# Ledger of designs, part 60: designed miniproteins, single chains, continued (3)

Each design is a single chain, and the fold is of that chain. pLDDT is the mean over its residues in the fold that is shown.

## One batch from the design tools (miniprotein)

Design m10076
Fold by ESMFold2-Fast:
Structure m10076 (fold): chain A 81 residues (1-81)
Amino acid sequence: SESARRFAQEIRDLVERTIRLYEELYRLTGDPRYLERAQRIREIYQQISANASQLSPEELQALLEEVERELRRAERELEEL
């Protein structure tokens, strides 16, 4: 459905934005912790994409909430530079 495609695109956009902000933080600071955070977000997205049919709604929600928390963290840290 169009709703399902829109939701999948929103997840992709959320993930890509979070990764991009952490890569930017690494570029500005040289702190390798930001690369580790970006890699964790990539791993979450791979888990969602590869195992969507095997994830419970609760597991999917927990993974999405982790990405959203990391996005908010990255935005705050970038603004504080």
Scores: mean pLDDT 84

Design m10077
Fold by ESMFold2-Fast:
Structure m10077 (fold): chain A 69 residues (1-69)
Amino acid sequence: MKEAIEKIRKETERLVKRLKENGVPQEHIDFLKDVAETIIRKLREGADPSSVPEIIAALRDIADRYIKS
């Protein structure tokens, strides 16, 4: 559980830095952060951590779409 949460946090921080470097609006960055925090909250409440790799891939995809748009 804690390892899964830390992986999401670290990936989110990395993606936020990349979004800022690419001039993505703060509004979109805040949305990505909110999505990540919602997932972390659900994991703390006992959600299954087996989906964490797919969640990380989805966060990366969202960030990539913002950069390419």
Scores: mean pLDDT 79

Design m10078
Fold by ESMFold2-Fast:
Structure m10078 (fold): chain A 64 residues (1-64)
Amino acid sequence: EKKAKEAAEEAVKVAKEIDEKVGEYLKSGFENMFKDDPEKALKSAQNTLESLKKGLEMRKGFEE
């Protein structure tokens, strides 16, 4: 459970660097998922974090 919350927090942090509204949306989504299914929330947070990291790396490449 703690690892899932940490992954969700990191995903929200990265999302906010891209778009603050996306970060807020993900935070609410993860909080709702943790109530229903913590395992699904963990997988969703990890997948979102990986996707956001790839998106951020591509964005930085375009800025260079």
Scores: mean pLDDT 72

Design m10079
Fold by ESMFold2-Fast:
Structure m10079 (fold): chain A 79 residues (1-79)
Amino acid sequence: STKEELLSLIEQLEADILKENKDNAQVQRAVKSVISALKERINSLEELTVDDMNELAKELARIQRAAKERNLAELEKLK
């Protein structure tokens, strides 16, 4: 299903971000928290609309950027 495929992509993205930030426990904890909240939100949806997919894509891009920049304040906002 589209939801299962999306969750798998998010898990791969999380693993990559955590690997890049292996030396930064605070960023790792923030990323895990944000991704857990995002996965829970996705799992609460019966079906993903095009608007839902567009908003999720924007949110994933924000998470990637914040983690790359080690911006804890931005990661905290995304919870």
Scores: mean pLDDT 81

Design m10080
Fold by ESMFold2-Fast:
Structure m10080 (fold): chain A 104 residues (1-104)
Amino acid sequence: SEDHKKLLAKALEEGVKTYQELLEEDSERMAIMGQATNGVLLIFLSVLRKEEGYRSKVEEEIEELLVESDARLEQAYRDKDMDAAKATLQELISKLQKKIEQIK
């Protein structure tokens, strides 16, 4: 529905804002906080899917992006690789912004 599209777009916009703030803070917690933000978005997608009774192709692609980025952030955390964490969040922001435009 149109209302569900608006809710999804807003949730993704807030997620993007959080990732941008993590990049600006240049925090050692960037990888962990990025994973936490991914988790919140995945829970939101799960709730939205239950309410709609289906999962759209765009929602499926967003879920895949979040799962893939989570794996990369986990690896960056284990390796203590801040550059890998930053690159992962920058790529995730770019890809999610494209998904937001597809929803609008």
Scores: mean pLDDT 85

Design m10081
Fold by ESMFold2-Fast:
Structure m10081 (fold): chain A 100 residues (1-100)
Amino acid sequence: MSEEERRREAEDNIATAKEHLSEAQKLLGQAQAALDRGDVETARSYLDQAGIHIIAAALHVAGAEFLLGPDHPEVKELRAQVKELIAQGDALDAAVDAAS
């Protein structure tokens, strides 16, 4: 891969990861709001959707890491965001299960 191709591929992976992280954050917020009103079924639906976006984001972050290396600032930032959303999702999943 040329340096130019590597840069474009990395930029595309970063942009796509950011889009999936943004959608996951919105969906986790909707899951929490549903849980807060006692709508466990709707909360689970939003959690499942958020999980799909978190997985997609993690795959694109891995793609960017492969191209730019693990020490690249944006790669580190995105990896931290993925880990944070996984933790939030796990906590909400446990809360939904407790409310079921």
Scores: mean pLDDT 90

Design m10082
Fold by ESMFold2-Fast:
Structure m10082 (fold): chain A 66 residues (1-66)
Amino acid sequence: MSEKILEVGEKVLEALLAGKYDEARKIIEENKLSKTLAAIAVMEVGKEKGIPQEVLNEAARKVLSL
Protein backbone atom coordinates (compact mmCIF):
# COMPACT_ATOMS: atom_id res chain seq x y z
CA MET A 1 0.00 0.00 0.00
CA SER A 2 1.38 3.43 -0.88
CA GLU A 3 2.46 5.90 1.84
CA LYS A 4 -0.10 8.42 0.54
CA ILE A 5 -2.96 5.91 0.97
CA LEU A 6 -1.85 5.24 4.57
CA GLU A 7 -1.73 9.01 5.24
CA VAL A 8 -5.31 9.32 3.97
CA GLY A 9 -6.30 6.30 6.08
CA GLU A 10 -4.90 8.02 9.17
CA LYS A 11 -7.01 11.16 8.47
CA VAL A 12 -10.13 9.04 7.91
CA LEU A 13 -9.46 7.11 11.15
CA GLU A 14 -9.04 10.39 13.09
CA ALA A 15 -12.35 11.70 11.71
CA LEU A 16 -14.19 8.43 12.51
CA LEU A 17 -12.86 8.30 16.09
CA ALA A 18 -14.05 11.93 16.54
CA GLY A 19 -17.54 10.98 15.22
CA LYS A 20 -17.04 13.21 12.15
CA TYR A 21 -18.52 10.84 9.56
CA ASP A 22 -19.20 13.62 7.01
CA GLU A 23 -15.53 14.67 7.24
CA ALA A 24 -14.40 11.05 6.78
CA ARG A 25 -16.57 10.80 3.64
CA LYS A 26 -15.11 14.05 2.24
CA ILE A 27 -11.53 12.88 2.85
CA ILE A 28 -12.20 9.63 0.95
CA GLU A 29 -13.94 11.44 -1.94
CA GLU A 30 -11.33 14.23 -2.23
CA ASN A 31 -8.52 11.66 -2.38
CA LYS A 32 -10.37 9.50 -4.98
CA LEU A 33 -10.19 6.32 -2.87
CA SER A 34 -12.64 3.43 -3.08
CA LYS A 35 -14.44 2.73 0.19
CA THR A 36 -12.81 -0.73 0.27
CA LEU A 37 -9.29 0.70 -0.04
CA ALA A 38 -10.08 3.39 2.55
CA ALA A 39 -11.34 0.72 4.99
CA ILE A 40 -8.16 -1.34 4.46
CA ALA A 41 -5.99 1.76 5.05
CA VAL A 42 -7.91 2.62 8.24
CA MET A 43 -7.40 -0.91 9.59
CA GLU A 44 -3.69 -0.94 8.67
CA VAL A 45 -3.01 2.46 10.31
CA GLY A 46 -5.08 1.53 13.37
CA LYS A 47 -3.17 -1.73 13.88
CA GLU A 48 0.16 0.16 13.77
CA LYS A 49 -1.20 2.58 16.41
CA GLY A 50 -2.32 -0.29 18.67
CA ILE A 51 -6.03 0.48 18.41
CA PRO A 52 -8.23 -2.48 19.54
CA GLN A 53 -9.48 -4.74 16.74
CA GLU A 54 -13.13 -4.22 17.78
CA VAL A 55 -12.77 -0.44 17.32
CA LEU A 56 -11.08 -0.96 13.93
CA ASN A 57 -13.84 -3.36 12.82
CA GLU A 58 -16.45 -0.69 13.65
CA ALA A 59 -14.42 2.00 11.85
CA ALA A 60 -14.09 -0.16 8.72
CA ARG A 61 -17.83 -0.90 8.79
CA LYS A 62 -18.53 2.87 9.03
CA VAL A 63 -16.27 3.55 6.02
CA LEU A 64 -18.06 0.90 3.92
CA SER A 65 -21.48 2.38 4.83
CA LEU A 66 -20.58 6.06 4.15
Scores: mean pLDDT 82

Design m10083
Fold by ESMFold2-Fast:
Structure m10083 (fold): chain A 104 residues (1-104)
Amino acid sequence: SRRVEELLRRAEEYIARAEEALRRGDYETALRYAQRAMDYAYEAIREAFREKDLEAAERGLRLLERAYELLVEAARKLGDEETILEAEIRLGLAHIMLGVLKLE
């Protein structure tokens, strides 16, 4: 759907911003952008799940995984283990949603 495509584009935008902030050594800004990217990617996966759109959900998961990698890099530099744990839970839930979609 158009909504899913817009959410995926926003995730890609924030991934790019997080990568730029990491390159500059701005770990706090990188963490915020990576968290936003994960929020948009996760919402895209939830919307795709409701629409039973496996291809869009898989695209969302790839973006969520990339945002998670950036989040972990920034969070480790800041000593923020709680944010990593919260991100891992969200990633796990996304994998469960894709698993359910593949069974339909």
Scores: mean pLDDT 90

Design m10084
Fold by ESMFold2-Fast:
Structure m10084 (fold): chain A 80 residues (1-80)
Amino acid sequence: ADPEAVVAAARELGLAHAAEIAERVGVSTEAVRRFIETLARGFPLGLSLSELARRTGLSQATVRRIAELLEERLAAAGVT
C-alpha cells in the first residue's frame, strides 16, 4: 500500500470515528482528534509510541489503545 494513502485513510477514518474511539478508550473526543492529527503530521518523522504520547499529552497505554482501534477500522475498510 502507498504510505501516504494509508496515512490519509487513517486520518479520515480516525476523525470520522473519533467519538466512538474516545468512548472505548475513556478519553475526550478532542484528545483522539489531537492524537490522529499528531500521528498524520509525525508520519514522515517516524515517531515512536513514546514520542506520540509526549506530543499528545496522553499515556503510552492510551496511545496504543487508540492505535489498535484505528488499525481495526483500517482493516475493516480494506486498507493495508
Scores: mean pLDDT 74

Design m10085
Fold by ESMFold2-Fast:
Formats: structure tokens, sequence, C-alpha cells
Structure m10085 (fold): chain A 79 residues (1-79)
């Protein structure tokens, strides 16, 4: 499923940022929590075969925004 792949991809990036960006502990924690929630929602949707895609998509959008913010923060730290 395209939604599952997107959510997993975003969650993987968020987790990687969390592991490497330990300097930004608060933001890192928020990203981990968002990534975990998105993955859980995706697993439940896939396992039950029900149409929970709207909820999963909302979580994916939230996670994408959170990772975007993390990237900008990392860029500012690198500058």
Amino acid sequence: NAVKKTVESIAEVANRVAEEGKEHEELVKQLRDAAREALKATEEDSGKGSFKSAETLKLAIELRRATGRAKREAERAAA
C-alpha cells in the first residue's frame, strides 16, 4: 500500500534523525512519538484490512511536518 510505504519511509527518516540528532532532545522525542504512532496506525490498518487510511494519512502528514521542522533545525545547527 502506498500509504503504508509513505508512513514507514517518513517514520524511518524521523527515527534516523532522532538517533543522530541527540542534541535536540525535545524535538527528537516528539519525532519518535509521532513515528511510533504512525507505524502503529499503519500496522492496525494493514492487519485488519479495514479502511483506516484517512487516520493513517493524517498521521503521515503530521509526521512529515515534524520531520521537515527537524531538517530545518539540523540545517541551522550545521550552519
Scores: mean pLDDT 61

Design m10086
Fold by ESMFold2-Fast:
Structure m10086 (fold): chain A 100 residues (1-100)
Amino acid sequence: AEEERLEALFDRLRALVDELMKITGKSREEVIDEIAKILSDILGIDYETAREIVRAAMERDLEKLRELAEKVGVSPETLLQTLVNVADILVALAIIKKVS
């Protein structure tokens, strides 16, 4: 079901953000800001809208996430999956930087 898929993606995003904070020593706010900047570039949207999207996802605000997804022209699942993919890439890059 959609709700089950979205819940799994919310849990995955939280886990990746927590891991990125642990590896980098950055605050949650700094990590959210970094994800928002990358999301803005990927979707071709303004930074303020991207920041609202990351905030809604981190707060598990499904209503707000659906509203923002419609505004951007993607499904909530696609939007949340994109955030998970961005966070996953950032974790991989942080690990590479630490061992290099």
Scores: mean pLDDT 86

Design m10087
Fold by ESMFold2-Fast:
Structure m10087 (fold): chain A 77 residues (1-77)
Amino acid sequence: SQQNAEGLERLADLLESADSETLSLSKEALAAKVGLSQSTFEKAEAYAKENLSPLLSTADIYRQIAADVKAGKLSLA
């Protein structure tokens, strides 16, 4: 959904702008801070592992997943 794409974009922004204390949190805790459910985040990570370049930064991976959701290539519902 559009909201899941926006959550992933917020997660990417958080990874690039957050302080070291925030960045010490688990990936699941960071996802929860931007409003992503555990199941949505797990689906996004599985998609990235199968479909996206391992050379992308973590933030760029989440931005690419958001773009693919918006393009209809992936459903996280």
Scores: mean pLDDT 80

Design m10088
Fold by ESMFold2-Fast:
Structure m10088 (fold): chain A 98 residues (1-98)
Amino acid sequence: MAEVRERVRAEARDLIDQVVANLVSTYNLSPEEVEQFRARLEAVVQEVFDRHWPALEAQVAAGKITPRQAYQQMVTAVAKALVREVQRFEEEVKKRLG
């Protein structure tokens, strides 16, 4: 399962990179704002792991799901959490701009 966890982290990193690049283009974020927002997205990924990973690891150990199914469920949970966090960020930006 350590290899599956690392693959999910790599996928999360790629998703974060894509999200950050899009927001930099849209909102002209400074390097400092980019670093702060990247850290925010990385914290969201860690929260998803803390909530979902123990249960998925236990299900794989019990033979109830495959490592591939655990990977897919984690990637889906991470992607959904990142989308929600981006929406919150965009609402914050809109409030600052009036």
Scores: mean pLDDT 86

Design m10089
Fold by ESMFold2-Fast:
Structure m10089 (fold): chain A 90 residues (1-90)
Amino acid sequence: GEAERRRKLEELKEEVEELLESELSVEELRERLLELLLEALKVAPSKYIPRVIGLILRVIGLEIDGSASREKLLEIAREFLELLEEMLEE
């Protein structure tokens, strides 16, 4: 239901906030960020799905072109956090 979806979005927000404060390696940060984005795809309202997909493609693109850095991954994670906050506020 809507209450369950909201709870899952709040849990994702907390996980992303923890990720932003973490001392994970670039590889661990990339893997965890992708995992959280894929979880968001399952619970996001339909109007936000294209934006979640856009963030997923950016993470994958950084890996493919070998340009993945902590700074770039944290930038994507911050945009994801803002998106989750928008979803929670409608």
Scores: mean pLDDT 86

Design m10090
Fold by ESMFold2-Fast:
Structure m10090 (fold): chain A 66 residues (1-66)
Amino acid sequence: SREAQIAEVAARLRAALERAGLALADETVRAIAESMVDQGATSDEDIERVVRQIGLGHAASAERRA
């Protein structure tokens, strides 16, 4: 089911974020996972790309303060 796919992608995304030292609220992780499922972008490569984009956003926020 779509809900089962969202739950699976959310769990994988959460694990990847934890490995990268990033933390997001559960609701945010679920929203991203839902978007990924709807786009058909649910591969490990897609998850890695999303984690990189989140990390870049955090880095850009730090750079803007410097």
Scores: mean pLDDT 78

Design m10091
Fold by ESMFold2-Fast:
Structure m10091 (fold): chain A 64 residues (1-64)
Amino acid sequence: MEKVLEGRLSAAGFSEAQARQLAEREAEELAKDLEKQGYKVLSTEVSVEREGDELRVTVRVRYE
């Protein structure tokens, strides 16, 4: 199974490094919640892409 979260941040207010750090925290929280529900977390993936004046942030967690 897979769960995906997507968000956007202002590139004027956040660097790519800051956006990635926030996304990593979201991934850790999601993984902890899934483990609390009895799932096994297989992998976490974070991506940050600049799209003009915004940063597109994606968190992907694979679990079973």
Scores: mean pLDDT 83

Design m10092
Fold by ESMFold2-Fast:
Structure m10092 (fold): chain A 74 residues (1-74)
Amino acid sequence: SEVEELAQEVYDLVAAGKLDEAQALVDELNRKDPELAIKVLEKAAELAREAGQEVIAEMFELQARYIRTGEREV
């Protein structure tokens, strides 16, 4: 699915240390479709947990929460 493909891409970028590229992808998704961005981040968190990377999973979950609450982050 689109969500699983994008979530895997975001996770792979973060796992490879390409944090700026991962953030740019998430920002683009949030601009176009915030609900899709939330689903992608929640799925990326699931992938990180399954890989034993709890800190990365928590980071993704936190970002999804911020988008979900409608907060304007600077």
Scores: mean pLDDT 83

Design m10093
Fold by ESMFold2-Fast:
Structure m10093 (fold): chain A 98 residues (1-98)
Amino acid sequence: MEEIEKAFEEILTIINDPTLSVEEIKQRLKEIAEKYPELKPVVDRLIATIDELEKKFSDLPEEERRKIIQRILTVELMRDLGLLAPSLADGIIEEILK
């Protein structure tokens, strides 16, 4: 579990990096899945979330879209780690999507 915990720390760092574009975030997440194959289902879900949000917010400027995506991914990952209750995570995502 400790090796996986370090991988999740790397994922959180990637998601919250303000210098990375959405495409760069997707690429780095794919690299995490190659390095830690056991996390592929988590990475695949995060990438699917990115793709859905990019489609939903395609009319927004790239910077605004990136900020929304990063916030939602952080909440989803914290939920997956058990650091955030599912109902609280859903409430935070609803506020972000307003």
Scores: mean pLDDT 78

Design m10094
Fold by ESMFold2-Fast:
Structure m10094 (fold): chain A 60 residues (1-60)
Amino acid sequence: MKITDEEIKEALALIWLAVSKLAIERRGEDLDTVIEEFRALAKKLGLSDEFIDRLVEELR
């Protein structure tokens, strides 16, 4: 089985966004703030804005 670097980045982004959503629900923090922090990290990993927007939309 061959896993690409892009697939690994996508999996990490999904896990991070899911964990962030759980943290907000437990702590009552602003979801928009956490989404922006996640977006900044995902861009550092080389993920596209279109991919990030799809993940954010799926979690709404």
Scores: mean pLDDT 66

Design m10095
Fold by ESMFold2-Fast:
Structure m10095 (fold): chain A 68 residues (1-68)
Amino acid sequence: MLSEEEARARIAELRSLLPLFPPSLAAQIETVVERIEKAIREGKLTERDSRILEAAVALAKEQLAALA
């Protein structure tokens, strides 16, 4: 499971990539980020949330490579 600090770092990385995406895809990613940030604020970050966040970052990087 990601620590709160690691999760925040992944969120920051993912947000840095958002301006490179089409608005519709950026909105979908932002929804995932907002859900996980809520979990962090509530002290309820789960292993599943950590895996989703890591998968979202990996997928975002793959999608950017495909769109280039």
Scores: mean pLDDT 77

Design m10096
Fold by ESMFold2-Fast:
Structure m10096 (fold): chain A 96 residues (1-96)
Amino acid sequence: DALLRALEEERRRRAREMISTTIADVLNKWISKDEKKSKESVILQLSLLYTFDPDTAKKLIEEAVKKGVITEEEAKKILEDPGKAMDEAVLELAKS
């Protein structure tokens, strides 16, 4: 039972690390401006990642603020209410 639980935790951890790494790699390209994306697209993906993996998302949110991709106010909105931040980003993207 303890061994089975440890194996299940390891599988979940590996899957989470793979998904988090993939999303983080995409976001790093947008934040470093290696690939052009709208501010709203960045906010949407950061908000999604925060819901899925808050520790990795916090790190990338701080980097996005440092790089001038998003403002401190926008970062605070993601940290306080990621769902609302996603909704606002989707609405702004829909205006295009």
Scores: mean pLDDT 79

Design m10097
Fold by ESMFold2-Fast:
Structure m10097 (fold): chain A 62 residues (1-62)
Amino acid sequence: SNERKLKIYESRLKDLKERKAVLEKQLTLPTSPAFRQRLQDELARVDKEIANIEKKIEELKK
């Protein structure tokens, strides 16, 4: 059902946004260039997942 799928996606989106906040916080701290690159790569992956889930939520609301 659309309602069940919507709740699952909303829950996943909340978790992804919390993970993004943690990654953004870590990027403000001093660290090695290699670790900074890893954090940026993970943030890019999380942002892509967020965009994908937001699109799925929008499609379910139509």
Scores: mean pLDDT 87

Design m10098
Fold by ESMFold2-Fast:
Structure m10098 (fold): chain A 61 residues (1-61)
Amino acid sequence: SAEELIAEIEEVIERLKAGEITAMEAFRRVMELTKDPESQLPEVQAAMARLMDLVYEEQAR
């Protein structure tokens, strides 16, 4: 469901912020999530956009 996808994305965001995963690992997870058709829903896309912003910030470090 969209709610489950958003929960997974939020977990990835928390792990990335905590330094538990790399930006590359977070990016790979996003690519897997985009295979789910519900990833096209606006609320899921908004959550993915937040994660991608953090990935870009971590890559710039």
Scores: mean pLDDT 79

Design m10099
Fold by ESMFold2-Fast:
Structure m10099 (fold): chain A 61 residues (1-61)
Amino acid sequence: SPAAAAIRADAADFRERNVRLMENLAKQRGLSPEETEALIQRVRDGIDKWEASRLADAAAA
């Protein structure tokens, strides 16, 4: 559906922007590669949950 396509596009944009933000934060804070990966994974997990929730809402409407 057009709504589902828009939600997926927004989720992709959120992943790109937030991953970049976490990379910059990790560099500024001197985090290890492992700590950086953990931060990025947490962000991806959060966006995945948001995307799933929005897709479920769109399907129910």
Scores: mean pLDDT 86

Design m10100
Fold by ESMFold2-Fast:
Structure m10100 (fold): chain A 69 residues (1-69)
Amino acid sequence: MKSALEIAEGALLEAVLRRDEAALPAAAQNFKAAGGDLSRAEARLRELLTTLDLEDRAPELVARLKQAL
């Protein structure tokens, strides 16, 4: 079930996780164009951080995500 939305979401979350300032605007725009919203992106980011054992980074990365969207 890899839709355009899921592909755009993955790119956005990767840019946030890597702190890729150059990629963030395009990734955020593509995610919104595909029908994504902040609540979905935040939930997916938190799930990813739990899977990677990086929950301690959640406050900073969620703030970055909110700034990009």
Scores: mean pLDDT 79

Design m10101
Fold by ESMFold2-Fast:
Structure m10101 (fold): chain A 100 residues (1-100)
Amino acid sequence: SPELERFREQVRRLARAAAAGTISPEDFILAVQALARKYNLPLDEVKRILVEVARELTRQDPEAARRLYEAMEAVKSKLTPEQQELVDAVIEEIRREIER
């Protein structure tokens, strides 16, 4: 749907900003949650799109993806359980692509 493509594009921009350190990993996850509410997307679909974006980022810029991975791991314990699920989806996909 056009809404799904808009969400995916916005998540890509947010992921690049987080990888560059322009926004914090906490702000990234909060922004993703806000966008998911705006587009009325269920958690499983949000996680799938995060996995797609994480894969794309890691293939395009593995060093930026590694920085994002480390930053997200560092803050994970401070997040809510739902936010931890979103962060885990990103971390696990980055690790999978780097160790491929």
Scores: mean pLDDT 87

Design m10102
Fold by ESMFold2-Fast:
Structure m10102 (fold): chain A 132 residues (1-132)
Amino acid sequence: SKLEELVKEIRKLMDEIGDKLFRIRQAIENKWSLDYILRLIKELIETVEKLIKAVDEFIKASTDPEIRALAEKLRESLKQALDVLKETYKWLEENKDWPLEKQYEFIKQSLDKVEELLFEARRNLDKIEALL
């Protein structure tokens, strides 16, 4: 069905986000340039925005009120994760003069918050899949 195809796309995008989060953590561990890490964060932001659009299409196609409510919770967690990532990107652009280790610490803390929000999003996706 169209809903099953949309869920598959949402799952694929969530997996791509997980891979991108892992790559950012690896870039920090390997002491790669801040400019490179900012590029990875920018790509992650774009993937999260694409995922939110896919969730919006799923909500629009869904007629079941329970499924719609779970999808709206999924969307809210993703929107919060997007806001954290955008704030992180903005802070790093404005604070390029800060010690690199402090910038890495800030990125790691932001990624931890994003991962918590993505875990909540995944739980709501699992509940949606159980109802389909």
Scores: mean pLDDT 90

Design m10103
Fold by ESMFold2-Fast:
Structure m10103 (fold): chain A 62 residues (1-62)
Amino acid sequence: MTPEQRARALAKLVEAIRKHGLALSEDLDDPEANKKVFDAAGLTPEEREAALQALRDARAGR
């Protein structure tokens, strides 16, 4: 996974959250919240996995 692919996937996810007023679940594997966010962002399965990894790392590091 390239840094560019990860950054792009995360950016699309964040933009969708802001545009639709959605929030990510504390549990990143929550089917209801995450499914809605990923659908709104139009992420591919690969981009979805990349974004989830980036978010998990960011939350863990915070």
Scores: mean pLDDT 71

Design m10104
Fold by ESMFold2-Fast:
Structure m10104 (fold): chain A 98 residues (1-98)
Amino acid sequence: SVKEELEKMEKEVKELMEKYKKSLEELIKENERMKKIVARSIILEAIAAVKGEENSEEALEEAVEKLREMGEEELAEKVRELFENKDVEGLKELAKEV
C-alpha cells in the first residue's frame, strides 16, 4: 500500500538524518580541534617574537587580531598581557591549555 511505502520512506529519512547529525557533530569537534591548533600556532609565534624579533609589537598586534577573528577574545587579551610582560613561561602554559 501507499501508506506502507510512505512509512518506509519516513524511517529511511529519519535514519539518514541521525547519520547526518553524527557527521555534523564530528565536523564541529574537528573544527574545534583545528581552532585549538591554529590558536596554539599563533601563541608560539608570539613566543618567538618576544625572544628576538625587532618588530615584536607588530607581531603581537597580528596575533591578537587573528585570535579575535577566530572569536577567541579572552585568549587574545591573555596573549597581549603575557607578551607585554615578556612572560615566555606564561605564554607556553597558555599554549598547553589551548
Scores: mean pLDDT 78

Design m10105
Fold by ESMFold2-Fast:
Structure m10105 (fold): chain A 73 residues (1-73)
Amino acid sequence: MVLLYGPTVELDAAATLPYLRDLVRQHHEAGASRIVTPDTPAIGTLVEIARELGWSVRREGDRVVLLHPEVVT
């Protein structure tokens, strides 16, 4: 199943670094299907969060995109 009508969230890496994990989880639970962030030093943290949630991580242009697990399962 593809969740394409869930909200897309764009993260400001500099402002949201300290609580990226909590933000991703909140948006996941709220039904977000896609979270977009620029290429950032925090990408390692985002990848770990995605792995824990079962989300997929992919590059889309100059952005890093986290996709809800139902898209890849």
Scores: mean pLDDT 61

Design m10106
Fold by ESMFold2-Fast:
Structure m10106 (fold): chain A 83 residues (1-83)
Amino acid sequence: SSSIKRSVLLNIKGGKSLIDTARKLMASSEPISDSTRDFLLTRIQQTIEQLEIARKASTDKKLQEEADKLIEEAKAVIAELKA
């Protein structure tokens, strides 16, 4: 349905914004505080879970591919934050 597609697109847009913010913080000359890192890890993990649910609910292959790409980018950011 149009509503499901719109929800998936909004989740993708939100996820991209969160990942961009995390990457900018990691690229900063100032170290990320433990509380900020924990907050980012929690929110990125929640975004992965939402995208995995959305991709399973969607029959649109292009939306599934975009969600899968973002899930992989999110997992890479989690790995970098934990390093």
Scores: mean pLDDT 82

Design m10107
Fold by ESMFold2-Fast:
Structure m10107 (fold): chain A 86 residues (1-86)
Amino acid sequence: EEEKKREELTEELLKLLDELRKEVLDLVIEELKAKGEDVEAFLEAVEKLKPKLEESDKEIREALLKQPISKLEKLIEDLKKSLSES
């Protein structure tokens, strides 16, 4: 049961991290458009990095699964607060 709770919290954290990445990407795209820079080249570079980001997410998942439940819950609270203030 503890392991299942740890897995649920880890998946919630990864979902919040994905949402944060999306917000950052949107801001970068808007900045590039404002400067008249090549958004398409940037998006192609991001697509090429996806496999490396998936490997990174696996390492993050493995690291989070080793953390105490209380620490995972606190990280979720902190990230949710950060996202709501953005």
Scores: mean pLDDT 76

Design m10108
Fold by ESMFold2-Fast:
Structure m10108 (fold): chain A 90 residues (1-90)
Amino acid sequence: EKLPYSPEEVEKLLRERRERRIARMGEIASPELLAEYTRLEEELYELGVEYARALSEGDKEKVEELKKKLEELSKRLGELEREAAEAAAA
């Protein structure tokens, strides 16, 4: 149940992932869609860092709460990515 990485290592990885994903979306998304995507990626990063800390601390209730929030944000980000890809392909 504990991550193989420290919370600090996870934070760095999540930051790098966020930067790469926003950059890729910037190539194909409208300015409006990119702005929404960037906001949600920032929220996902913050929750991901908090989730990693909760896992390392063994806080099962906090893990459950954050997992649900991460799931919701991940679905919304996936919807925006699909929308941008479909628009770029058209």
Scores: mean pLDDT 78

Design m10109
Fold by ESMFold2-Fast:
Structure m10109 (fold): chain A 72 residues (1-72)
Amino acid sequence: MREAVEKHLKAAEEALKNGDYETALEHLRQASRLVAEMRRAGAPEEEIAHYEGLIARVGKPLGDKLLDEAAA
């Protein structure tokens, strides 16, 4: 599970570097789903908070881009 979250976060960062916001969003969505599964499985809150923080950090440029598209 943890390795899968890290793999999706890395893929999302690479997609963002390439301007592929759809691919980045899909990987962030998968990472978020896996983190939710880890929470349900009883993973420590510190671990959950760490991955949620990484998802938010990686996803910030995507959020800004989606707001720009919604405004257009």
Scores: mean pLDDT 76

Design m10110
Fold by ESMFold2-Fast:
Structure m10110 (fold): chain A 82 residues (1-82)
Amino acid sequence: SAGRRLAEEMARAVEEAAREGPEQARLAAEGAAGAAENAGLPPEDLEYLARKLEEIGREFPEVREAMEEGAERLRRLAEEAR
């Protein structure tokens, strides 16, 4: 679906930013959450993106807090979208 492809592209961008540094990763995660909200991603794709951010946080410990924060925001959006 278009939503899933967008979520995959967002996750890829956040992972790339995490390799560049913690500040870039934080901004990319915030941007991805905002873009996902504005695009009206369905709950399944929001949850997918949240899981991907959590995976990135496990791989890059310095950005773990930012990734967990982004994932929590995405999960709240998924619940609100019903």
Scores: mean pLDDT 85

